Designed miniproteins, single chains, continued (4). Designs and how they scored, part 56

Each design is a single chain, and the fold is of that chain. pLDDT is the mean over its residues in the fold that is shown.

## One batch from the design tools (miniprotein)

Design m14043
Fold by ESMFold2-Fast:
Structure m14043 (fold): chain A 62 residues (1-62)
Amino acid sequence: MLEKLLESLRKSLEIAREIADRLNQVGLDFLQWLVEEGKASEKLKQDLEREQADYARWQAER
């Protein structure tokens, strides 16, 4: 019984990490959409692209 509870907890933590990663990506995608809709400056687009590159590099090192 305890073993199954620990396994369930581990899966929950894994899901939580995946959700966090996806939320970060959705945030970046949303900012990109705002730039494309003309609701943000070209500078913000460049900053967003830099942030996305840094995030991708960080993900690759996991």
Scores: mean pLDDT 70

Design m14044
Fold by ESMFold2-Fast:
Structure m14044 (fold): chain A 61 residues (1-61)
Amino acid sequence: SESAYAAKVTGLVLRAIGAELDGNREEAAKDYKEAADLEMSHPLGDPELAERYRKKAEELA
């Protein structure tokens, strides 16, 4: 459902931000990558957000 998708993406992004603030680049990169994959694969996903999250993950890896 839309609610489940939105909740999962939001949770991943918030977790990624928390990991960045904590200095855990590996966890942040992983979470941004997963958020990017969801934005690309879901029918309601945003390809522009997917690209932003993917770049963020790449910077952190």
Scores: mean pLDDT 84

Design m14045
Fold by ESMFold2-Fast:
Structure m14045 (fold): chain A 68 residues (1-68)
Amino acid sequence: SALEEEARRLIAELEALLAQITDPELREKLRTTIASLKELLAQKDEVRLKAGIHEGRELAAEARAYLA
């Protein structure tokens, strides 16, 4: 589905950000969120996946701000 593709793209973005982040706390947040999104994708629960995508996007914005 489009939502699952969106989640996969977000996971790739978060993994790319994790490779660039040196802050231990932010790295742990990224790692945990990536794991959570992968689990939600495996469960095929679109409602929970949508919520996970919102949280992941907020974290991606935080990570991008850190790198700016």
Scores: mean pLDDT 87

Design m14046
Fold by ESMFold2-Fast:
Structure m14046 (fold): chain A 55 residues (1-55)
Amino acid sequence: MEERIDEIVENLKKQVSDEVAEKVREALRQYAAEHPDMTPEELAELAQKIVEELL
């Protein structure tokens, strides 16, 4: 999951500020640690929801 989180955050840095992207990274890491069985698709959906909440 770490590799997928890095990919999502790197892509977000193209569209949002580094501050917002780093907040998403922290949230995704926390969630993935609590839910190790989650899919990459669920992780990507969560990232979008977090970005919308932060913006």
Scores: mean pLDDT 77

Design m14047
Fold by ESMFold2-Fast:
Structure m14047 (fold): chain A 100 residues (1-100)
Amino acid sequence: LTPEQQAAIDALTEAARILEEMARKVKDKNPEAYKLLDEAARHIGRAMNAIRAGDYEKAIEHLKEAIDLVKKAGEISGDTEAAQRAIDLLNEAIELVKKA
């Protein structure tokens, strides 16, 4: 991987860890938020695969979908601080991908 690809994947790995922590907190309390976080994590995984394949347009598309899902999950769950930290990492990955 290029340094920019690796940095993007590292940011996405940290974002995925935040989503997993959020999901753990809501799994039994808020099934709607859990479903949104699960779908966001899948989009992050697809974005990582697209980055590795050099398909940056597809990666950015998946990351934008993940951002929307995480924002909704944060609003529904009230975990807006964790959601914002994940969104910041997803936006960082988008900027890194645009420079790759």
Scores: mean pLDDT 90

Design m14048
Fold by ESMFold2-Fast:
Structure m14048 (fold): chain A 69 residues (1-69)
Amino acid sequence: SVGLQQAEQRGQQALQWLGDIAKWARDNSKTDQEELDLIAQAVGMTASPEEDRQTLYDTAKKIAQQIEQ
C-alpha cells in the first residue's frame, strides 16, 4: 500500500508543479511559442538524462494545450 500511496503522491505533486509552471509561463509570455519555451526550460531544468527532458517537454506541451482549451 505504501508504494501505491507514494506513486499517487508523486503524481499529484508532479501535476501540481506542471500546472504551476504552465500557469506561470502563460502569465509571463506573449505568444504560444514563448509559453511552450518557458515551460520546456523550467521542466528541462529538473530532468536528467536528456531523454527524460524530451519526454517532459512533450508532456508540458500537452498540458499547455489542455489549459488553452
Scores: mean pLDDT 62

Design m14049
Fold by ESMFold2-Fast:
Structure m14049 (fold): chain A 62 residues (1-62)
Amino acid sequence: SKERADKLEQEGDEALKNGDYEKAFRLYSEAVQLYAELGDFERAQRLGKRYLEARNKLIEKK
């Protein structure tokens, strides 16, 4: 579970770096959910900021 969350975060970071906001949004949202379920609220909060950034970029381009 934690390893899966870490992998989703890493893949989300790569997608965001490459400008793939749709993919980053999906990956980050899944990772945030998993971190929160694990009780890792500090990481979930930090990732939540990047999640909102990716979401806003997606909305702006629509």
Scores: mean pLDDT 79

Design m14050
Fold by ESMFold2-Fast:
Structure m14050 (fold): chain A 59 residues (1-59)
Amino acid sequence: MSEEEFKKLIDGFNKKAAEEHRKKADELRAQGDASTPEERQKLYAEADAHEKKAEEVLK
């Protein structure tokens, strides 16, 4: 498969994947706000990772 054909196909999937990652990041931050300090750090880190993945899949 050519790289161009693959990119055109995957762009649609990546757009939806980015939206899902953003939504999960928001949910993780909300959970973090309600959690212990230790869990909050982990949940915020996971939220940051999901936001980063959303940006990466849009490349």
Scores: mean pLDDT 77

Design m14051
Fold by ESMFold2-Fast:
Structure m14051 (fold): chain A 65 residues (1-65)
Amino acid sequence: MEPEEIARRVAEAVAAGDSAAARAAVDQALKEGFTPEGLREAMRIAARRGEAGAAASLWDALQSL
């Protein structure tokens, strides 16, 4: 799974106001072998796109690892 795909899924969940879906997207990625470095790259992608809510959700996920 690519970092851009995770950034997209988290951004969609955040835009919908669904924090549970945002967490589920991260959990699913980790189950599929995604790495903490990949999550950090997804956070950078979200931040670069101006998606502050998605970047914050990915930062929280990284702190929980």
Scores: mean pLDDT 80

Design m14052
Fold by ESMFold2-Fast:
Structure m14052 (fold): chain A 55 residues (1-55)
Amino acid sequence: EVEELVRRAAAMALKTLTGEDFSDKSLEEILAYASTDPELKAVVDAAIQAARDVA
């Protein structure tokens, strides 16, 4: 499903930037974390858009 691809893309983007594992987190939790920092949010939003474009 597109939602799972989007969740994986967001989790991978945050792990690359923070070093923290988000593989067991929901998309909602990932987005909540990313929204605390505009740089994290921009990268996560870009990863989500890329995942949707290839799904």
Scores: mean pLDDT 79

Design m14053
Fold by ESMFold2-Fast:
Structure m14053 (fold): chain A 64 residues (1-64)
Amino acid sequence: SPEEEAERYEKLAEEYLKNGDTQKAADAFSRAGGAYKRAYDATGNLEYLKKAIESGLKATELRS
């Protein structure tokens, strides 16, 4: 499901950050955000929209 996909990418992003792989972490947070947005589109659950925004912001911060 999009929710499970998003959770997987969040965990990968956290592991990449621990290893200093900032670019891979940013890419993983972007993928998590996209998956949360799809979960929101399917369910209407605003918590997924919030998580999508948070993940997207983390990706942007890591690229700046």
Scores: mean pLDDT 87

Design m14054
Fold by ESMFold2-Fast:
Structure m14054 (fold): chain A 70 residues (1-70)
Amino acid sequence: SKEDKINRLKQVIEEEKRAIEQTSADIAELRATEDLSDGNVGTMLLFLENVRRSAEGIRELLEKKIKELE
């Protein structure tokens, strides 16, 4: 049913929100504890920022899909 589809999408959105929260925490920890002039740290931060951006994009897409199904 439409309600079942919406509920499944809501579950995936919550999983993506948790991933965003964890990635944001990891970025904050690296920025607080590591030498930001280190190229390896910079590369790791860029990777984590890209992962977070992808998760945010998926969340936004799924939220839009729920709105369209309502």
Scores: mean pLDDT 86

Design m14055
Fold by ESMFold2-Fast:
Structure m14055 (fold): chain A 61 residues (1-61)
Amino acid sequence: AMEERRQRAKEALENAFRDALKELGYSDEEIDSLTLEEKAKLVFDHAIDVALERNKELVAK
């Protein structure tokens, strides 16, 4: 059913965000306290911050 594929996709996304957040220094307990949307926002915000810092260093030289 389509509902089963959607649920599997959500689980895959949660696992991917968990791995990314662990690399960013978050604990499993912190990650488990967040909704999927909050996890996505943290990963996205961090990616933007890293990109901005990298760009500042490149344009300063």
Scores: mean pLDDT 74

Design m14056
Fold by ESMFold2-Fast:
Structure m14056 (fold): chain A 80 residues (1-80)
Amino acid sequence: MEELKELARSRLAAAEFLRDLLVEQGYPQEIIDLADRVIEVYRRAIEAETPEEMEKLLKEGDRLDAELWARVQAWHAAQA
């Protein structure tokens, strides 16, 4: 469980850093809201009482993070 907990902390720190950059750079609110959802899921993962719960939350967080990056890429493509 310790390795998963360390992974969750690393994921949370990266998500919080990205969210701050998205706000500073003036990204659309819909993308910022998705970043907030990613952060919330990783926070729940850190607080998980079982390895199974933590793994489930990490998978959901990773899924939302992938969706976030897809939306960021689509937004940039639309600006070209």
Scores: mean pLDDT 85

Design m14057
Fold by ESMFold2-Fast:
Order: C-alpha cells, then structure tokens, then sequence
Structure m14057 (fold): chain A 113 residues (1-113)
C-alpha cells in the first residue's frame, strides 16, 4: 500500500517525464484522471464502497480508456481483488490519501516544466 507521499512522488515523476499532461474530470468510474502522453490513469476514491461497487467503478474506468488506476481504500485486499476482476492494473493507497492530492501533484509538476 502506498502512502500519500509515495503516490504523489510517483505521479510527479511520471508527469515530469511526459510531453503532454492533462487532468480530466467526468471520467466514468473515476473521481479524476491524469493523462500522460495518451496513457490514462484513473484516480478512484473507493473509501466506503463495497467490493462490488469498487469492481463496477474500475470496470467503468477501464471501459472509458483507463490503462491503470490509483485507488484510495480502507481495504487494500478488496481494492486489489476489484482491480484484478476489472482487468485494470492498480496501485492501492491508504485511506489518508486523497484523489485531490494526486491531482495537485500532477498539476504542480506540469507547471514546473
């Protein structure tokens, strides 16, 4: 499970090495998404969701073109199982992380370029 700081560091590094960076809102199944050189990473707040709801959201994100996801969850085992069932590679973050922190990390890294 990634801490918020580890996830922000990962997002920052990916963003700094990308030529085209977009932050997307309104992506099905995701609270936000980061698109890096055409690779779409869904950001999903799965806190308080059932395993079935997690799987449904990740399936929707994959159908919308997501290649990978960051999932914020209080149940990392359920989140990993949902991602596997959805067929979407995911990194799981602890419940203290927020989707907005990942969005802010990407936006700051894009502005620094």
Amino acid sequence: VLSAEEAQTSVTALTEHSNEVRVLRGVPGADAAIELDGVKIALVDARGLSPEEMTARLRAARAAGAHAAYVVSEDPAAARAAAREAGLPAAVLGPEATVEQLVEAAEKAAEAN
Scores: mean pLDDT 83

Design m14058
Fold by ESMFold2-Fast:
Structure m14058 (fold): chain A 56 residues (1-56)
Amino acid sequence: PLEIRRAVAELVQEKGPAATTAEDVAKRLGISRSTVERRYREATGKTLDEVLAALA
C-alpha cells in the first residue's frame, strides 16, 4: 500500500537507508514489524531489507 512506501521513503530521507529499519517503519505506522515486512513485499515485490541494502 501507498502508506508503507511513503513511510519508508520518509525515514530514508530523514536518517538514510543504512539507519532505517523495519522496526522504525512499524513504529511510524503503529503496526508490528512482521506486518511491515509482509505488506512491503506485497506492495513492492521486494523485501524491505533488500531495498534498503541496495540504497546503502
Scores: mean pLDDT 77

Design m14059
Fold by ESMFold2-Fast:
Structure m14059 (fold): chain A 114 residues (1-114)
Amino acid sequence: MEEIARLFSEAVQAMENGDYEKAAELAGKAARLAIERMTPEEQRRVASRVADIAEKSGIKEAYKLAREAVDNPEHAAELLAQAVRLMVLKDPEAGAEILGTILEEAVREEERRA
């Protein structure tokens, strides 16, 4: 969790500095690590929420990746990490919203395991 929180913070700082390529890389890594720790049910919930945000933003490729993750939760970490990278690059505000959504779910998972 400490590493995931650090990567999220670094991604936000990169976005604030206008370094969206670095932000996308850091965000993708944080999302992958967070989603890998989730159950299939939690992965499907996160994927569904990411799909809704991507659809609202009009980034069809990210929407397709998130929809695929709903149907294939075993690949959710990789698929959603790619969706996060695309959203940060093409719509940084929506990308930040997705990151917040993933971090919120990851924190709930850690609290349940503690």
Scores: mean pLDDT 82

Design m14060
Fold by ESMFold2-Fast:
Structure m14060 (fold): chain A 77 residues (1-77)
Amino acid sequence: SAIEALRQGKYDEAIKLAEEELKKHPDNVTVLLLLGEAYLRKGEYEKAIEVFEQALKIDPDNTAAKRLLEEAKKKLE
């Protein structure tokens, strides 16, 4: 699963699996957060920001998305 790939540090695999799931369910906030976190851990901060902002458009009160977005933005400073 994408979550298991992320836990094992297999970021490219986690990204691929999350993107495949999002093709079926593009508004799945949990999968968007996983995709964003995989980009964040891979050092692709601009892509992580875009994905977390997408998650917040769907779920504006999502505390995990807000925290991860702030973390990604901080990495670009």
Scores: mean pLDDT 87

Design m14061
Fold by ESMFold2-Fast:
Structure m14061 (fold): chain A 72 residues (1-72)
Amino acid sequence: SRAEELAARLREAAAAGDVATLVEIVTSLDDEELRAVLAHLSPEERAAVARLLASAGHLDLARRVGEASMAL
């Protein structure tokens, strides 16, 4: 599925510290799509995505990931 493919890309980008790819993927998704993608990640993987975004100054995107994760 698209959600599973995007989850794999998020996981790979997070493991590589590729913030630019994390920003691109998260900004391309609405809140429903973001929840669907994050459902394929572990809680630890979701936390890593949010932390990397926050550390790079993308606080609004980190908040979106955190809120979507709490809704799971």
Scores: mean pLDDT 88

Design m14062
Fold by ESMFold2-Fast:
Structure m14062 (fold): chain A 58 residues (1-58)
Amino acid sequence: DKVAKLALEAYKKSPDVAAQAQAIVGAKLKGDEETAEELWKEASEEARKWAEELLEAL
């Protein structure tokens, strides 16, 4: 599964970045677009890239 592979690599590289990316993806998958947008604004550029890769892999 591409999503699981990307999530695991993100976690190994930077746990803090992985947590931010995972929070964004989780909100997006729940359909909570407002929370996803707020988390996106608070996230680092690296976390945003990981979140985009995870969402594209879905």
Scores: mean pLDDT 73

Design m14064
Fold by ESMFold2-Fast:
Structure m14064 (fold): chain A 59 residues (1-59)
Amino acid sequence: LPTQTIKDLTAEALGISRSTVSRVVRESGGDVARALSTLLSTATDEQRLAVSEALERAA
């Protein structure tokens, strides 16, 4: 998946801004997978499932 699509889907599923996701990616040294893991570690089970389903649906 394109990095932009991952950021947009994650922001929508978690109810946060795209700018917040982009900031976390920068704080993770540009590592999108690490940033996603950080964001999901504080999310509810329902939010994690929503992100997973959105990414699977987009793939």
Scores: mean pLDDT 77

Design m14065
Fold by ESMFold2-Fast:
Structure m14065 (fold): chain A 65 residues (1-65)
Amino acid sequence: SPDDSVRMSQIISDTTRRLRSSSVDDIDSIVNDTYSQFSTLPSDIRSQGIQQVDRIRRIVRRRLQ
């Protein structure tokens, strides 16, 4: 639904902001918290959100290594 898409976008935006200010040690904790927030969303939207967050995690880890 449109509401689910808006919620997903907000969760991804908040996660991206948190990751920008995080240390390497906090990345997995932030991502796992984000996955928990996805648990109430429809499976198709959840899968797309997980893929986007995983891509962001790879970029952030590469930048901080």
Scores: mean pLDDT 81

Design m14066
Fold by ESMFold2-Fast:
Formats: sequence, C-alpha cells, structure tokens
Structure m14066 (fold): chain A 112 residues (1-112)
Amino acid sequence: NPEKEELQKLLERLKKQKENVKELLKKETNPKRIEQLQRLLDLLEKLIEAIKNSPTLKEFQKKAADLYAEMKNLHLLNEILENTTDPEIQELILKKIDELAEEFAKEAGLNK
C-alpha cells in the first residue's frame, strides 16, 4: 500500500526530529528556550500520534490541519524568533512560518 509507505516515511522523519529536539533540550540552560523547545516537542508528539491513529493520508491531513490551526496564530514560532539572535536560525524560523502559512492557505483554497 503506497499510502501506508508514505505515512511510515513521514512517521520516521517526525520521530527523528523529535529525537533532535530532545538532544537540544538536554544541552539547553535558558528557561525561556527550554519552554519553547518543550512546546515544539509536544507539537511533534501530537503529530506522531495523529499519524499512528490515521489509517489514510487523508485522515492524517485532517488531523494535521487542526494542529496547523493551533499554530496559525504563530505564537510558538514567534516566541522562538523573538528569543533568537542567530541570523541563520531567524531565517530558518521565518522560512518555516512562510511555509506553514502557504500550506494552510493552499489547504483552505486561498492560493492557486
């Protein structure tokens, strides 16, 4: 089943990202940064559970849309951006904000 294979690949990518965030948390000493990384970890765990509980890509996309709606006010990404002084990390966060906004707009049928 090609759809199960796609979901499995996405699951493995999210698990790898979760482990990377856990490694960052082990080394982080700034309380504000720890809070932001913990929020990111929680979001990744919710996405992983959404994939595990979705038999099809379409069902996962519905659950992911709800999680994107939780992020659409950009509070999490804006908090990370506000507390980052590294220009490369700022650019990566801004790019991610733009990607999420474009993806949401596409799913809502607002962008062609």
Scores: mean pLDDT 64

Design m14067
Fold by ESMFold2-Fast:
Structure m14067 (fold): chain A 80 residues (1-80)
Amino acid sequence: MEELLERIRELEEEIKRLVEELIKKGATEEAEKLYNELLQRIRDEVEPLLKAGKFKEALEKALELAEEGLKKLKEALEKT
């Protein structure tokens, strides 16, 4: 579990860095859209697992969503 939390923290920092880089390039709307989509998916897919006490599954889903979000941010950065 601790290893999953550490990986999520690392991905969170990378996501933040890419969002800031997109904003610096003038792609603020795209950065905000992708970040909000990630937050919405966390609410829809992770929070129910946390409420059910499925902490490991919740962290694994959060990791999956963070990795998908990071990929989309990288693709958006390449297009800008």
Scores: mean pLDDT 81

Design m14069
Fold by ESMFold2-Fast:
Structure m14069 (fold): chain A 105 residues (1-105)
Amino acid sequence: MDPKVLELAKELLKKLKSHPDATPFLVLPPKSLYPDLDDIVKNPLSLSLIEKKVENGEIKSLEEFKALVEQMVQNYKTFFPPDSAITALADEVLAFFNELYSKVP
């Protein structure tokens, strides 16, 4: 990835991780409480896993980065009931991310 694109992705991720509603998305839900997560969600994602993919050079564009954040939100909405608190937080996190992303040149 272009170094400028990498820095933008890191900045967006840092801001997203600092949002008060982002706490449930920082790390994957524990398998001891959610043993069926891997069966329901084919590509489990958290903000920490996305951060590792960015740092490891697995992400090649801001569009790919955006797609991973959207996939993370969709995974939570697939696993948790639509009226759950976590689903509401997922919608808030996605809205905040879209606002941040709209300011990228």
Scores: mean pLDDT 79

Design m14070
Fold by ESMFold2-Fast:
Structure m14070 (fold): chain A 86 residues (1-86)
Amino acid sequence: MTLVIVLRNASPGQAIGAIGVGVQGELSGGRATVRTEGRTVTVTVEGATPDTIREALGLGDGVEKDGGRVRVRREGDRTTVEVDAP
C-alpha cells in the first residue's frame, strides 16, 4: 500500500514524528520520501505496512486533540492522512 502524510503548520516535534513514520516504513521494507517546505512536511511511503499506517493515524489523532484538523482519504491502495496543526 502507499501512505501519504501531509502535515501543515507543523511544530518541530510533529515534523520529527512524521519523519519517524517514514523511517519506520523503510525499515519495514518500503520506500519513504520526505519533503519539507516551511512548516509543511509531506511523507510518502511506498510499500507501507498496516503498522506504518496505524502510526500515521496516531500522529493525526494527537494533532486533532491539540485543536488541529485531520482528514483521512482512501483511494484504492493509497491512504492519505492530511493534518492541519493549530
Scores: mean pLDDT 79

Design m14071
Fold by ESMFold2-Fast:
Structure m14071 (fold): chain A 100 residues (1-100)
Amino acid sequence: AAPGVAAYAVRVERDGVTFRHTAAHGSAAAGAADTAALVRGQELLLAGGEDLEVEIRGDASPEVLALAEEARRIVDALPPNAGVGGGGSVEAIRATIARA
């Protein structure tokens, strides 16, 4: 597959801290395993009605950094077409799930 770039924003609010991570990822051929893992994880997040935006603010605690790392793993699992042109919105993630 030809390489491409996808932009994502992942938002998680925990204990009064907001995490916002915007990343541009080089794409490869989409994998069925990657899509399945995304679907399982994102369905649970979307059921809660959360935006997938992670912004790290100031001096974050180790627990907070661990949460941001988990969000990055989710973002890294997103297909190249998820969030392209709009970031990691709930709509973009739902579109990805619908295609899986």
Scores: mean pLDDT 40

Design m14072
Fold by ESMFold2-Fast:
Structure m14072 (fold): chain A 85 residues (1-85)
Amino acid sequence: SDSDNVRNSYGRVVRGDYDGAVRSMGRVSDPDFSRMMVTGVRFMRDGDYDRSVFTFRVMRRRYPSFGSDVDRFVDVSRRRGRRRS
């Protein structure tokens, strides 16, 4: 399901597996959602946490049905920007 693909992508991000996160997100059926979420994940991979947070916040507003799932990406991006983990 789309929810499973987003959740799997988040799990991959938490582990630092950005390639796996992109692959899982690419399976989401909404191509605009998946493309923009992939862009946010790529900003995280590149250490550009400010742009990743901005991208995920835009996605939260644009896709409220995915809001709780997207909020997890906002939170991990902000946390990594602060901690340099």
Scores: mean pLDDT 85

Design m14073
Fold by ESMFold2-Fast:
Structure m14073 (fold): chain A 80 residues (1-80)
Amino acid sequence: SMERRIELEIKESLAFMALSIAKKMKEKNIPFTEEDLKLLEKALKMLEEVLEENKDASKEKLEIIKEAIEEIRKMIEEAK
């Protein structure tokens, strides 16, 4: 549905915003708090949902989402 598509677009935007903030924190050597890590885990789940439901999207868009998922996973793992 159109409503579900808009919901997925919002989740994608929120997840990429969280990733952008996390990248800036890493560049400035600001350590992730427990709360920051929970927000990254939430962003990861949102992008995984977007990827699973958006299989008809362009190959280029799917690759961008997959790269973002991998980047978030690495940030979480490195923070442990």
Scores: mean pLDDT 85

Design m14074
Fold by ESMFold2-Fast:
Structure m14074 (fold): chain A 66 residues (1-66)
Amino acid sequence: GPVDEAEVKRALGEIYHALAKEAERKGDFKTAAEWYEKASQLYEEAGDTVNAEKARKLAEESRKKA
């Protein structure tokens, strides 16, 4: 079947979100913020506004700790 670009972008967003959470657990707030930002962009492109907004807020929190 055809590639669902939105679903691929959502899956990539989930991967970046997971990487960001791991970086945050390790205290690497700068890297966590960068990956949360990438996750937010991918979720937004996928039309997943709820997860995009959550990732954006997590990126802002991580930047404040960096």
Scores: mean pLDDT 85

Design m14075
Fold by ESMFold2-Fast:
Structure m14075 (fold): chain A 89 residues (1-89)
Amino acid sequence: NSNLAIAYNNLGIVYQNLGRYDEAIEAYKKALELNPNLFKAHSNLIIALKLSGRLDEAQKEYDKFKELFPTEENQEEFNRLYQKALDDF
C-alpha cells in the first residue's frame, strides 16, 4: 500500500529530526519494501546513511536511485533535499 509506504517515510523523518538515524534508516527501508519507487524514501534513506557516516551503504543506495530516477530534475531535487538536510544537521 503506497499510503503505508508514505507513513513509514514520514516516521523516518520524525526519527531523523530526533537524531535517531538507525531508526530513521529502518523506517525508510520499510517504506521502500512497500513501495520500491517512492522517490522521497530513497532520497531520505541515502541522506540518513550519509549523515550517519554509513558511506558505502549510501553509495549503493544512490546507485539504485540513479537507475530508478535518471532525469536531471530528479538529481537536482535529490541535491536540494541533501543540502537542506546538511543545513539542518
Scores: mean pLDDT 86

Design m14076
Fold by ESMFold2-Fast:
Structure m14076 (fold): chain A 62 residues (1-62)
Amino acid sequence: MAEAVQKALETAKSGGYDGAIKAYELLRQAAAESEDPENAVRGAQLAIDHVREKKAAADAAA
């Protein structure tokens, strides 16, 4: 699960922060259907929050 979350973030980062957030929202939905949905969904949500913080920091630096 963590590896899939990291891969999605790296891929989505090529499309910018908004693309990364959308990719993680889809991953969070898929995680809810996994064999360990609680931990997988939590990981995806943390990734979304992290990307949002990075976007805010980048916007503040610009």
Scores: mean pLDDT 71

Design m14077
Fold by ESMFold2-Fast:
Structure m14077 (fold): chain A 85 residues (1-85)
Amino acid sequence: SELEKAKEYNEKALEALGKALEAIAAGDAEAARAYAEEAAEYGLKAVEYYAKYVSKTDEEEAKRILEEGRAHIERLLAALLAAAD
């Protein structure tokens, strides 16, 4: 289901985020950037699948989830990349 796929990608995003934070703490800028980008990609997929699930009952809410989720992930990625520098 779309909800199960959203959960799967969210779990992968959180794993990649954890690795990005560990790399930042270790001063490994290359690894930090790679894991931050991976976390953002999985996070975007999670948001897209969750929005598809919600769209079955509320198309307007699904659109807001997609727009707000993308913006949130973009801001998080920018913050992680800045921290890696």
Scores: mean pLDDT 89

Design m14078
Fold by ESMFold2-Fast:
Structure m14078 (fold): chain A 100 residues (1-100)
Amino acid sequence: LEEDLEKYAIVAGVGLYDPATSRGVLVAVAKKATPKSIEADRGLLAALTPQTEVIVVRIKDDEPAEVSVRRENGQVHVDVTGATPEQRAEIAARIEAALA
């Protein structure tokens, strides 16, 4: 995760937080990093709680940075630009595990 932030900048993200368990998940989309964007991303990560799971999806510079996460009827639905169906399923499983 830290190595990815040195190369990529977070350009969009969705956070889910459960106050009953104090657990959270951040799903973020990242493009090629600049030194200034890396500094901003470090500040964001430092603000997260120790129980927060961070999931970063890397996209190409010319791709739209779109991410949406919905939790409906106990199931997690993830839509991330540039992610394969397998990657979306993995992200959904990680969100369910982190919020359980």
Scores: mean pLDDT 67

